# Ledger of designs, part 12: designed miniproteins, single chains

Each design is a single chain, and the fold is of that chain. pLDDT is the mean over its residues in the fold that is shown.

## One batch from the design tools (miniprotein)

Design m372
Fold by ESMFold2-Fast:
Structure m372 (fold): chain A 113 residues (1-113)
Amino acid sequence: ADPALEDLGKKLDEAVYAGQLDEVRSLLANGADVNAFSPLSGQTPLHLAASAGHLEIVEVLLKFGADVNAQDKGGKPLINAADIFGKTPLHLAALSGHLEIVEVLLKFGADVN
């Protein structure tokens, strides 16, 4: 594994979670993988932005080639979890009530199923 690429991925997830739009742009321009799954959550940056309600970051990630239909791989130790596997960014945006993000994801070809 490349520790520099692992560091970029962690910084991207932290910047996305914090809503730091300019840092997200900088990290992507410096080679951060827009489609990398977090080893802790099994989520991509797009899942995280959609769940957190960061509309402008969602748009930037999609422009950098984020997979709009990426399925959550899981990774959280969940007790009594019935079928949390396979959630898309659209599912997370809808669950969180972020209607503007739902509209953007659908425009970029998100599957509602």
Scores: mean pLDDT 76

Design m373
Fold by ESMFold2-Fast:
Structure m373 (fold): chain A 59 residues (1-59)
Amino acid sequence: MELYRAVVSAPATGPDDLEIREGDVLELLEEVDENYWLARSLTTGREGRVPKSALERVA
């Protein structure tokens, strides 16, 4: 399982976007493009797009 940690907090700006808070752990589901990933928050159980620059690989 590809696990990432949010290094910054960011609100959801669109209906496909996932709100993240610094310290949230996310599972990578799919690479959408070079700047965004589809991820699931293990903290909230929600899925959506997150900027990959806001994430740090954990496992």
Scores: mean pLDDT 79

Design m374
Fold by ESMFold2-Fast:
Structure m374 (fold): chain A 115 residues (1-115)
Amino acid sequence: PLDSNGRSPLINAAEAGDLERVKAWLARPDADVNAKDNNGRTALHLAAENGHLEIVKLLLEAGADVNAKDNNGRTALHLAAENKHYEVYDLLVEAGADPNAKDNNGLSANDLLNA
């Protein structure tokens, strides 16, 4: 079931940093690790935005699309860069995130990191 913002329980758990809730939802046979909310954001976007390193690791292990774009063309890497979550940024790059991909404002994660 989705909440009023189109968010799955996995997305809400990832945003909140609730590691045990993330583990519980990923263990379900109906889990969609790449489910998007009304803004096109996945659990990976919200975990990266909030610097939840261990949750980012679990989502990537569960098959999260590291290069998924939200409705603004932003990836999880853009959100980690903007919020200066350096450990999350490095992990996402190691997992295959493109630091040169541009959002709808023409900004890459590298542009945001060096701002």
Scores: mean pLDDT 88

Design m375
Fold by ESMFold2-Fast:
Structure m375 (fold): chain A 62 residues (1-62)
Amino acid sequence: FKVGETVVALRDYEAHHPLELSFKKGDVLRVLEVIGDHYVVAENLSTGERGIIPAAYLAPVT
């Protein structure tokens, strides 16, 4: 993923840490930062909330 990219959630996710973001399948998020190969910091465009999420639950919006 790239910073500024718009992505969609492939499934529901519940945050396991205070810095993680919860989201639901079909939520549209913007990537704010890439953390290694497996995590991103994203903003949920529906809620305005930000946090760390696993990249494996996301797909590009094309």
Scores: mean pLDDT 79

Design m376
Fold by ESMFold2-Fast:
Structure m376 (fold): chain A 104 residues (1-104)
Amino acid sequence: MSELGKKLLEAARIGDLELVRKLLKEGADVNAKDENGRTPLHYASMRGELEIVELLLENGADVNALDKNGKTPYMLALEFGHEEIAELLEKAAKERGLELKVTK
């Protein structure tokens, strides 16, 4: 994984919107995965970081990415009580012509 990918994962994990924006402009992989198989979209969805979720989706984040536990960002948003993020992920999947993974 690139250093930019590692920094993007951490920025999404801590909720640093401006750092996420800067790293994406510098060419960070929007779909970078850590040791848990989690992408920036997984962390932003878990944290309820709506603006970061929107920015990641604008940059082509994979709404159906699976972590090592088989969880998508949508599943994590629901698990952590972030219904607005779950709705945003459903909308993004529909606009992309994708079926949102909601079960295994």
Scores: mean pLDDT 85

Design m377
Fold by ESMFold2-Fast:
Formats: C-alpha cells, sequence, structure tokens
Structure m377 (fold): chain A 83 residues (1-83)
C-alpha cells in the first residue's frame, strides 16, 4: 500500500521529539502516549487515535520544520544559556 501507517506515525513522532522508542510498527502504550502529547501540543482532541486530523498536523509540522514540543522557547534558551 502507501506504507505502514503505524511505522510512519512512529517515525514522524520521533522526528518531532514526541516518541523515544523504536520504530517497530506496533501501536502500544508508548506510541499512544506520543500521539496524545502531540495532540495536546497542537490543540487537537486528545484521544490517542492517529486519525486524519492528527496525521495531517504531523505532516504539516514536519514540512514546516517545527521544533520539539515547547510552549516556551525562552525557557529552553535560559537553560541552554546557564549550561
Amino acid sequence: GQGDPVRELQQNLQLLGYYDGPVDGIFGPATEAAVKAFQFDHGLVVDGIAGPATQEALQESLRLGRPLPSVYDQTFQEIKQRF
């Protein structure tokens, strides 16, 4: 088909910093937690389901080069400056 949807989802979440596990194509608790974190950060319904809206937001975030989930870039810059 058009690719393994779970594996692609895990790769995309890993690139955006939401998923730290292996890309194994298995939708387990770690993948679900990463989906929920991404949904929360992007103002989507937090249901842990990688539906069309979630996948569209993932693809657009990767295309736009959006950084790791951070509500305050200033906080990360402050930590970086001190270390």
Scores: mean pLDDT 70

Design m378
Fold by ESMFold2-Fast:
Order: C-alpha cells, then structure tokens, then sequence
Structure m378 (fold): chain A 56 residues (1-56)
C-alpha cells in the first residue's frame, strides 16, 4: 500500500502549500502597504532636506 501512502502525502503537501500561499498573500499585502507608506515618507523628507539646503 505504498502507492496509497504516497498519494496521501502528496495531498497533504498540496494542502500545506495552499495554506502557506494564503498566509503569504496576506503578508505580502501588508508588506507592500508598509513599503509604500515608508517610500512616501522618504520622498517628503527628501523634499524637506532640499528646501533646507536652499535656505543655507
């Protein structure tokens, strides 16, 4: 019955992969939102630095 065990293992691996993909998609979305927010903050800081340099 090794073939039956192999099929069950393959089914378990697919179920685990599907679960990980769901978790990774949620994590990816959160990371992307954080990166975008940080990039906007960096861009604003760069503009402030440029304005300060004009004052010196």
Amino acid sequence: HMEELKKKIEELLKAIQAGLEFDLDNLRSRVEQTVNALQELIDKLKKLIDELKKLS
Scores: mean pLDDT 75

Design m379
Fold by ESMFold2-Fast:
Structure m379 (fold): chain A 112 residues (1-112)
Amino acid sequence: RPLSPAELERVRAALREPTLHDMIAALGDLLPRLEAAFQRFDRDGDGTLDAEELQQLLLAAGLPALSPEELAALIARADLDGDGTLDFPEFLVLLSQLPPEDREKVLELLSK
């Protein structure tokens, strides 16, 4: 089911936390629901997003298309293991690093 307005506000609050550990703790019961939304964009079901899958997610959220270089740089900033893909915890880091306007667009997409 879609996230309620109250649940979305909890997600926004969680993404304002200073560390990934604090974000995960603040999300609590909403963590599996955000992970399920993330998995909808994971084409091969491997639990990670590549650059193409991330671009599709950002376009679906209404963000402008990024160049391959911009996508690679965005992934590299959140990619803690250096494999060139984003797992779900790394995706939370990416969301926390997006400009507030762009983050809201992605959260609206994930709430549906």
Scores: mean pLDDT 76

Design m380
Fold by ESMFold2-Fast:
Order: sequence, then C-alpha cells, then structure tokens
Structure m380 (fold): chain A 65 residues (1-65)
Amino acid sequence: AMEELGERLFRAVAAGDLVTVRRLLAAHPELVFARDEHGRTPLDVARELGHEEIAALLEETRARV
C-alpha cells in the first residue's frame, strides 16, 4: 500500500540507506510528498539528520514530479 511505501521510505532516509531511497523513488517518485506523523517530508528528515546525498536526491526527484 502507499502508506507502507511511505513508511519504508522514512525508515530508509532515517537510516541513511541511499540504495533503498533511490530504488523507492525510481518506482514511486510521488513519495517525495509523503508526510510522517509530525508533518515532516522525507527531505525534512534527511536535512535534520545530515544525510546530504539523500537530501540532494529528494530535491532532484521533487523537481521532476
């Protein structure tokens, strides 16, 4: 389900798992607009945790959607 995919993306972003983030965004680029229970986007979480490469990928994906 979409909710399950969003949860998986947030977990991968929090873990710094660039490979999983890239795979999820390639299949479901709309996931860049997902929000967690606190209203944070995946980009917000990546920035808060300092995952710069993941943040850049999320910004690029958002520009293409």
Scores: mean pLDDT 85

Design m381
Fold by ESMFold2-Fast:
Structure m381 (fold): chain A 104 residues (1-104)
Amino acid sequence: AKAAEEGDLEKVKELIENGYDVNERVGPAGLTPLHLAARNGHLEVVKLLIENGADVAARLSGFYGNLYPWVTPLDLAVRNGHLEVAELLEKKLKEKGYDFNPRL
């Protein structure tokens, strides 16, 4: 999670090779590494996480998932102005058949 949030591509690779769960949920909002990388605009980390099975449609979980069910990695990328990350996430959502549009 921390390595994905910080954009440390080599550390994320190392963690995945050591059995790190790319869909691990952290904190009370149940943020995934993909949420954190997308929020901070770390395009190469986002690509690596998706390649290793990260859920591009991941929502918040637990208490905050019930209050903010629309918060996906795409929503965080868009809200924080990371257009290249948002474009990649939209493409991956469409490839999976999701008609997800956070602006409509």
Scores: mean pLDDT 73

Design m382
Fold by ESMFold2-Fast:
Structure m382 (fold): chain A 66 residues (1-66)
Amino acid sequence: DEFKRFDKDGDGVITRDELLDVLTSKNPWRIRYVDPIMKAADKDGDGKIDKEEYEAFKASDISKLL
């Protein structure tokens, strides 16, 4: 489950900090992708991505940034 990779504490949401940690773990330059991904996946703008938002995001062109 790819969502579990981002959801480090298992609370059912991905925070911006969790997304940043995963994306920059190997390549610091991927910090550029955090804001575009948050914008595309965080539909209600609360700074959190739940599993449904993440799955909808995976269907978008921006998912290629992952």
Scores: mean pLDDT 71

Design m383
Fold by ESMFold2-Fast:
Structure m383 (fold): chain A 67 residues (1-67)
Amino acid sequence: SDEELKELGTRVRLARLSKGLSQRELAERAGLSQSTISAIEKGKLKPSKETLEKIAEALGVSVEALT
């Protein structure tokens, strides 16, 4: 649901902030664009499994911690 997507985005944002990373820095670590990170954190884009795995690896967390 849209709410589940917003919850995912919130978890990504909180994990990023806990690591002291900007959206740009997370994007660079994950090999993604800053616009992609911003859209995911706003709950406007549902990431693919591969994209979510890249974000989780860049944050040093499990995929399960974001979902």
Scores: mean pLDDT 88

Design m384
Fold by ESMFold2-Fast:
Structure m384 (fold): chain A 97 residues (1-97)
Amino acid sequence: SLGTTPLHRAAREGDAERVRELLEAGADVNAKDIFGRTPLHYAALNPSEEESVLETIRILLEHGADVNAKDNFGKTPLDLAKEVGNKKKAEILEEAA
């Protein structure tokens, strides 16, 4: 719903295995929903610092996720990671920019 793909949902959940499977199946890594958000935006919004969520971000970046993509509110994935206070995600996203 609302332009949300399976990849958006898997990224939001931090399901690294499902993210990899969907990308191998040809999912659009940079697909935008109605908010202009990519899967990488949703991975950044996940408040968990668990390794599976960090791995989800790395997998998306390895498959060409646009680290500089802005949503309809002008926010990049890095901006969102900083807003949720997630230092580890912010460091990964800064290194990829």
Scores: mean pLDDT 87

Design m385
Fold by ESMFold2-Fast:
Structure m385 (fold): chain A 73 residues (1-73)
Amino acid sequence: SMTVAELRDRLYEAIVAGDAAAVRELAAQLRASGGDLNAPLPSTGLTPLQLAERLGRDDVVAVLLEEGADPEA
């Protein structure tokens, strides 16, 4: 099984790549593993949602919100 840290690293890569399908799968796996989808990513200090917004990845933003990301986190 992937660790929460490994899932966060892969989630970062998927967001940067704009891979909405990978973001959906990784966000679901992170939550299933007890990880917090709203926790800041160590590489940027931004939450997954904040990173997607900064990069203008509108499809990834939509997926993160569907997967339970909190815009006020």
Scores: mean pLDDT 84

Design m386
Fold by ESMFold2-Fast:
Structure m386 (fold): chain A 80 residues (1-80)
Amino acid sequence: MVEEIFKELDKDGDGYISREELTEYVKKRLEEKGLNLSDEQVEELTDKLLKEADKDGDGKIDFEEFKELVKKYPELFDKR
């Protein structure tokens, strides 16, 4: 579930997801779906997600912003 994914991404345990943590996760999920994107394409997608979620401009995603991302892009967080 979303809470479990958030905890997996939040390596620091500070309640926020960094750009680096989100990039790693997005790459992993795309590879699991058989999508061979370049590192540059993964970074571009991650930057788009951060721009949409990071309303506070702090460079990090909190849990509520992360829920909104999952709602908008369920395909990236679907356990298929």
Scores: mean pLDDT 73

Design m387
Fold by ESMFold2-Fast:
Structure m387 (fold): chain A 99 residues (1-99)
Amino acid sequence: VIEEYAEKNKDSDAVRLMLRGAALAAFRQGKYDLAIKLYEILLKIDPNDSFAWTNLGEAYFKQGKYEEAIEYYEKALEIDPSNEKAKENLEKAKKKLEE
């Protein structure tokens, strides 16, 4: 339902803002599966959102899915090489795989 609504209104700034807010709220509440789903919807609308790629990676990291987290942090850095949060989180995720 939310995915269908977002795809029909993909050019709406209000939809993007709503999805970011909902995803961040879900993440802060520890609802990582919901946060992932909401960020995936946001990224279908705006695939060049380095912020959303970084937060998608963080949600996977919180679930212990470090390889997937690395993939999404690297994607965030391809879009915005100056994204310090993605750089820091990438290093943390790589260290987890070295353990």
Scores: mean pLDDT 82

Design m388
Fold by ESMFold2-Fast:
Structure m388 (fold): chain A 160 residues (1-160)
Amino acid sequence: MTDEEFEEALERARRASQGVLGLDEGLGRSILEALKLAAEAGKLGGPDDREVATLLVDALYHTALGARLVLESDGDERLGEQAAEAFELARDHIQRAAELVPLTSTDVAGLLARALSILSEVLSLVRKRALEKGLDRAAEAAERARDEAQRAFDLAKQHM
């Protein structure tokens, strides 16, 4: 992965998170803080640290997309399906990040653990919003992505 590919992923995730910030200020700020920690992790570390940080940036991007779709849905099942697909992609990136956490440096594992904790809280709030709107598939997908974020957080803490 090049420096350019990582900065492109960060800028994509930042723009998606700003879309959430315009709809829910608390949720958008939490995603941007997690993204800042993931960006710091990818700048401090070696190649493996940067791969894990990028997977977490892509997870935050897909979480921001799914969160936006849930917030914009007035119970539209089609937006709920697209939000569910975005949370499944976030989960798959979190799962791959969790598998690589044991290869990271201790300092980077500390930043990744904090970002994963915030991401788990974000996914819990988004799940609640999806249920309040009757978007059951989006809520289930956000729950699965949260459980992987919690697993990845526990692995990152064991590596510190």
Scores: mean pLDDT 95

Design m389
Fold by ESMFold2-Fast:
Structure m389 (fold): chain A 62 residues (1-62)
Amino acid sequence: MRFRAVAIRDYTGTKPDELSIKKGEELLILEEVDDDWVLAQSLSTGKTGKVPIKYLDYIEEV
């Protein structure tokens, strides 16, 4: 199951596998990693990485 989400806050990745995002950025959720993190792709940059779920608002199922 894949979802489209929007960042509700800026997040700066601290590890190489993390994705930096800005508030209002749209993301495709590719995979749930754990209860706190998802693997996402930025629709604006095309980059993929892990982001905290708490920084995202899920919009729709794709």
Scores: mean pLDDT 80

Design m390
Fold by ESMFold2-Fast:
Structure m390 (fold): chain A 72 residues (1-72)
Amino acid sequence: SADAATAALQARSDALFAQIAPDIPPELQPALRASRDAYLDTFRTTLQRLLDQGLDPDTAVQQARREASDAL
């Protein structure tokens, strides 16, 4: 599902952010989190739309990631 795929991507993103967070100035962390959250929201919405249109899950995920990146 779009929610499950987004949750998995968010978990991976959270793990990566935790790894690099000590090297990021505290004042920049809210903006970086906001950008990540905007990406994940666009990804989830786009993925759901593509799945509703009948695209296979792998193709839908690849396209949703591309469209979410383009929206940044």
Scores: mean pLDDT 80

Design m391
Fold by ESMFold2-Fast:
Structure m391 (fold): chain A 106 residues (1-106)
Amino acid sequence: AERVTRLHIAAASGSPELVRKEIENGADVNFRDSLGRTPLHVAVESATPERLEEDLETVEILIEAGADVNARDKDGRTPLHIAREKGLEELVDFLLSHGADPEARP
């Protein structure tokens, strides 16, 4: 697959264990896929209400490993923009508490 890393795939799965494994294996937490998305963008986009606890832990692991919470994809979207669009209030609050810019716009 073009410019997708194993960490992007782990982030999309919502598995905290797989995300930790890929980071331990030296994955670049800020690597951008073909759409300019970091693993953090993918984790937030893949988050669901049904697995929100695991998705929050996945996001926390990425941020603690040095993920840029204000990274912009090719459409100028930050992880916070994606969380707001999805209506996942707990993710919005979590990102804001970890340095997401509330005034950032696409």
Scores: mean pLDDT 84

Design m392
Fold by ESMFold2-Fast:
Structure m392 (fold): chain A 61 residues (1-61)
Amino acid sequence: MSDLELEILRLLAEEGPLSAAEIARRLGVSQSAVSRALRRLEAKGLVERDEKGRYSPAAPP
């Protein structure tokens, strides 16, 4: 797992549901990089997207 994927998981566990744009602002990374990492995390079943486009941890915290 990449460092960015781990940082995203930690942030979502601590701050609750966040959009890709919000994650990008919090981590100081491009939204494109965050979106790419989120796709990998979704494919692994580690995050879920809600109806408003916000992401939450899918695995236990």
Scores: mean pLDDT 79

Design m393
Fold by ESMFold2-Fast:
Structure m393 (fold): chain A 106 residues (1-106)
Amino acid sequence: SLEELRKFMEENKEKNEEMAAQMPEDNLVKYLLLPDVNAQDSRGRTALHLAAREGDLELVRGLLRLGADVNAQDDDGRTPLHLAREAGHEEVVRVLLEAGADPNAK
């Protein structure tokens, strides 16, 4: 459903961008409406960073399936793995490592 939703949204990019502009910065759906799954906010964070921080395991899996960069760095050089570890989300940490996250990334 997440992959189907993204394909549908990409067919109407302009409308999706306007919808995203009406959503809060921390709303994960806002990032899914953007044309690039690796789109970064004002702090260099991707949807995968936010999903990992919140412990949303299903969304983390969905974003990785859509080609999210598991090693994307925010403005502080932090990856989704770093944020999941700080938040104590052990299942998300495991999924990110299985997807190729660098365990030594800062």
Scores: mean pLDDT 71

Design m394
Fold by ESMFold2-Fast:
Structure m394 (fold): chain A 72 residues (1-72)
Amino acid sequence: AEEQEESIRQAFSTFDKDGNGYISAAELIHGLNSTALSEEEKQYLISQADIDGDGEISAAELLHLLKMMQKS
């Protein structure tokens, strides 16, 4: 569980170059491909994060969704 959260944080650290807490959907997909998450878990996170279709995702919102998944 923690290993998945750490992988997501590392992905955000890599792709959130501005440090403003936002990441594009494409960057998120690339980050998730490097994590230990299953395909179903990756699709779930992408689906939840891409609800608006804006292509921009808040790191805080994504971490909240990830924690909900791990805490179930």
Scores: mean pLDDT 62

Design m395
Fold by ESMFold2-Fast:
Structure m395 (fold): chain A 84 residues (1-84)
Amino acid sequence: MKEELIKEAEELIKKAEELAKEAAKALAEGDYEKAAELLEEAAELLEKAAELYEKAGDKEMAEALRKSAERLREQARKLRELAE
């Protein structure tokens, strides 16, 4: 059912937001490697949420979530370069 898929996606988005907050704390501490890992995990959850929205027929929300995930992965990549 579409409502069930959206509910699952919303829980994944909530977890991704929590990981993003943890990443912000890691950045404040100068831990670029940990921040990158947390952003990568958050991006993966947003990608899964996008798949669920796509299955529910909400392609616009799925595209928005995929763009958000891509931005997080790009940020993580740059942080890993700084950690080198």
Scores: mean pLDDT 88

Design m396
Fold by ESMFold2-Fast:
Structure m396 (fold): chain A 160 residues (1-160)
Amino acid sequence: KVEELKKKYEEAKTNLDAYQVGIEIAEAVITIIEDPEKGREKLTEALYQAAKLARKSPLAGELIVTIASAIHPEIGKVIRDAIEKALASKTDEELRKIVEEGAQKATDIILSLSPEEQERVKKVAEEVKKWLTENQSFYQKKYDELKAEYDKALEEERKA
């Protein structure tokens, strides 16, 4: 019973973490247009979290790629390629290099777009971030409920 609750709780957290990474990618894209250096740094951290999450859950990795592709198809392709290379990495040092290269490539693509295309990408990223934030509140409540149930089951098992 405790093991079953743990699995549900961990799955709920993984889904919530995937939504959070998606929000961070959208924020990084918006930031790249306004401040390319700061945006690149934000995207590097978001891709590092995305790679770690994809190792734990291939479905979470696919969700993150889908979110990125919704912002821009070329960004989605770069993020997919970065995650696939990151999954093949043997060390954290290799992983960091891969996500830094991915973030740089995505930044270069965004900055190569016309001013009109950059404004469209920014608006789409803002809409994606808003949608994810609204949905995250719903999933956060489910996560909190499952966590409370799991914590209670652990406490009851320790007292038995």
Scores: mean pLDDT 85

Design m397
Fold by ESMFold2-Fast:
Structure m397 (fold): chain A 75 residues (1-75)
Amino acid sequence: ADVNAKDANGETPLHIAAREGDLERVRELLAAGADVNAVDNLGNTPLHYALSSGHKEVVALLREAGATEEVVPVP
């Protein structure tokens, strides 16, 4: 499967893993070349979902991999 493939919401597997707090899946996807700054149909990045869901370890991994803070407002 394409690690950067987008679903019906524009989410990549990395968006989903970050939202779920699946630390191991995030590591696998980053190692496979996932775009850490990919945006979904709402303009949200994987880092946005990790932050909003409170997954601190995923946030740390994404930032280490080069994730930038997007200027997407919440809410």
Scores: mean pLDDT 78

Design m398
Fold by ESMFold2-Fast:
Structure m398 (fold): chain A 61 residues (1-61)
Amino acid sequence: MIIARVVEDVKPVVPGGLALKKGDIVEILERIDGSWWRVRSLKTGEEGIVPRTALEVVAEV
């Protein structure tokens, strides 16, 4: 399981996008490309696509 911290607020500006707040913790489900990753919010359980630049990987288990 790959865990990342959200480093900036994310708005769902694309189809399948997920809204996140700075400091939220997410699981990385899929690295779709170099710009967009699919994640699950550990706070809400919601899944969606977010910009890679908004994430900092903190653990891989």
Scores: mean pLDDT 82

Design m399
Fold by ESMFold2-Fast:
Structure m399 (fold): chain A 63 residues (1-63)
Amino acid sequence: SAPADLLAVATEDFTARTPDELSFRAGDRLRILEVFDDGTVLAQSLATGRTGRLPLSHVEIVG
């Protein structure tokens, strides 16, 4: 895994299936904190401050 500090926007809705995952909606703004080799990231919601895992395929990095 690699530490990161990247701004991203959700491109798709995602519903968490475990407590470690983060639910979000398309258009939500996120800060990516860590990138994992399995295609997931640890991110924080900028709206709620909540952190969790989500699939990198569901977000676009904007800065």
Scores: mean pLDDT 85

Design m400
Fold by ESMFold2-Fast:
Structure m400 (fold): chain A 60 residues (1-60)
Amino acid sequence: GPEIYRALEDQPALLPTDLSFRKGDLLELLREVNDNFWLARNLTTGEVGYVGKAFLERVE
C-alpha cells in the first residue's frame, strides 16, 4: 500500500515546487529524492511537491 506520513507542523511553500501542508495533514511518499527531501502528495489538498522529511512522522 502507499507509504503515508503525518505532518508534524505547518509549512507554507517557499518555492513553486515545494509542498505546503498543515500540522496533521497526511502525505503520501511518491519518491525519495535525497537524504533530506522527498516528493510527496498532500492527501488533503491533492497537491504534489517537495517536502523536508524532518517535518514528517510515519503513520502506522
Scores: mean pLDDT 82

Design m401
Fold by ESMFold2-Fast:
Structure m401 (fold): chain A 55 residues (1-55)
Amino acid sequence: MLAKALKDYEARGPGELSIKKGDVLKVLKKIDDEFLLVEKDGKLGLVPKKYVELL
C-alpha cells in the first residue's frame, strides 16, 4: 500500500522518519492509531498517520 505525505514532518525520535510534503511512502504496517511504519528510499521509520494520505 502507498501513502502520500500531506505535510513536512521532522522526526522527533530515533524510530521516526522525516518526510516532506509530496513524498510517496510504502506503508508496511499500522503500529497503532497514531503511527504507521513506512519505507522511503530504503529507509524504514514511523510517521504520524495524520501527516499522510493512503493512496
Scores: mean pLDDT 82

Design m402
Fold by ESMFold2-Fast:
Structure m402 (fold): chain A 111 residues (1-111)
Amino acid sequence: DFGWTPLLRAARAGDVARVRALLAAGADVMASGTTIDTPPGGVGGFGYTALHYAAAAGHVDVVRVLLDTPGADVNAANLLGETPLHLARRLGHDDVVDVLLSHGADPNAQV
């Protein structure tokens, strides 16, 4: 997949073990890829992080691992201001919504 980082691929796939291994090896939890592929429910643009892809895919275990990582921003916005919470809400991933809100996601963030 052109423009994907290993962390973005693992997060999109729901591979929690791979996500943990990459973060332990020093992967930047806030790194965005140069991929043009938008996560499900996304409006487009660059700057989607691993948290966006995990939230859009409903991978609650990956979302938890990413949010427990030092330096993670639960309100990470892509270049158009879209947050992981926006994607989880659009796709009805209530478990992911609950986890994001429990970690301080802003329910009123605007795009």
Scores: mean pLDDT 76

Design m403
Fold by ESMFold2-Fast:
Structure m403 (fold): chain A 58 residues (1-58)
Amino acid sequence: EAFSEFDKDGDGTISTVELGHVMRSLGEKLSDEEVNRMISEADIDGDGTVDYEEFLTM
């Protein structure tokens, strides 16, 4: 999977909005609640971005 496709600013982070789109596009039929829980867990500092390492743990 090409994380660089979603990291448009190239700083090793992805926005929670982009991450939400990725989760939905995986075709796993995740609910809003499941997506929100994954994002909240990865976005531990609540600044609206997810580090590359945090993304990989999803």
Scores: mean pLDDT 62

Design m404
Fold by ESMFold2-Fast:
Structure m404 (fold): chain A 61 residues (1-61)
Amino acid sequence: AVLARAIKDVTAKGPLVLSFKKGEKLLVLDPRESGPVLAKSLATGEVGLIGVDAIEKIGEV
């Protein structure tokens, strides 16, 4: 998995999409270069889809 942090606030407007705040740490479970990726919030433990434009990758775990 890839450890990432949010670079902006995101509020989900549909099912399967993850909400998070800027600075929140996330585990990217399905890493891709573009499009939605599956991630887990380390703050809430919730799993959902996020946009790669909303995160910065900081390392592998």
Scores: mean pLDDT 76

Design m405
Fold by ESMFold2-Fast:
Structure m405 (fold): chain A 159 residues (1-159)
Amino acid sequence: LVEEVAKLEEDPELVEKLKLLFEAMGIRAVLELARGLAAGVPAEEVVRRVLEETAELLEKLGLPKLAELVRSIDPRTEAALLLAMLRDPSLAQVLADILGEGKGLLGQLAAAYYRGVALGIRILQGDEEAKKEALEVLRKLKEKLPELSEFVEELEKEI
């Protein structure tokens, strides 16, 4: 795991592709959580589905060990964090900043995910600049990872 994550840090283009994917998955997590809660679905069950969707996308990219790492995330802990950020949106930005400072690839991917969470919360608040920013993330993701075009086109219809 550590030696293969370190080899992924040697490819700056792959790092930028993964950051765009994790930011898109942060947007997806918030939009799915809001819909799931409105439908009476437990937050843990919604988060578990988003973590599995993230892992399946990473496996399609040939990154099975990063998919295993995403599946190792406790859905209860992540659901509790996302529910706290829906109550206080500043927490998503604070976590993005703390995780982005000096923590190698995994810190940068987690920071990208919580930037996406912050953006998803602003979209739910009706921020039209947040929608434009999210659509630009999705456009760049589709351009850099055309194998994810179906996922991008689904998420674009939700924004």
Scores: mean pLDDT 91

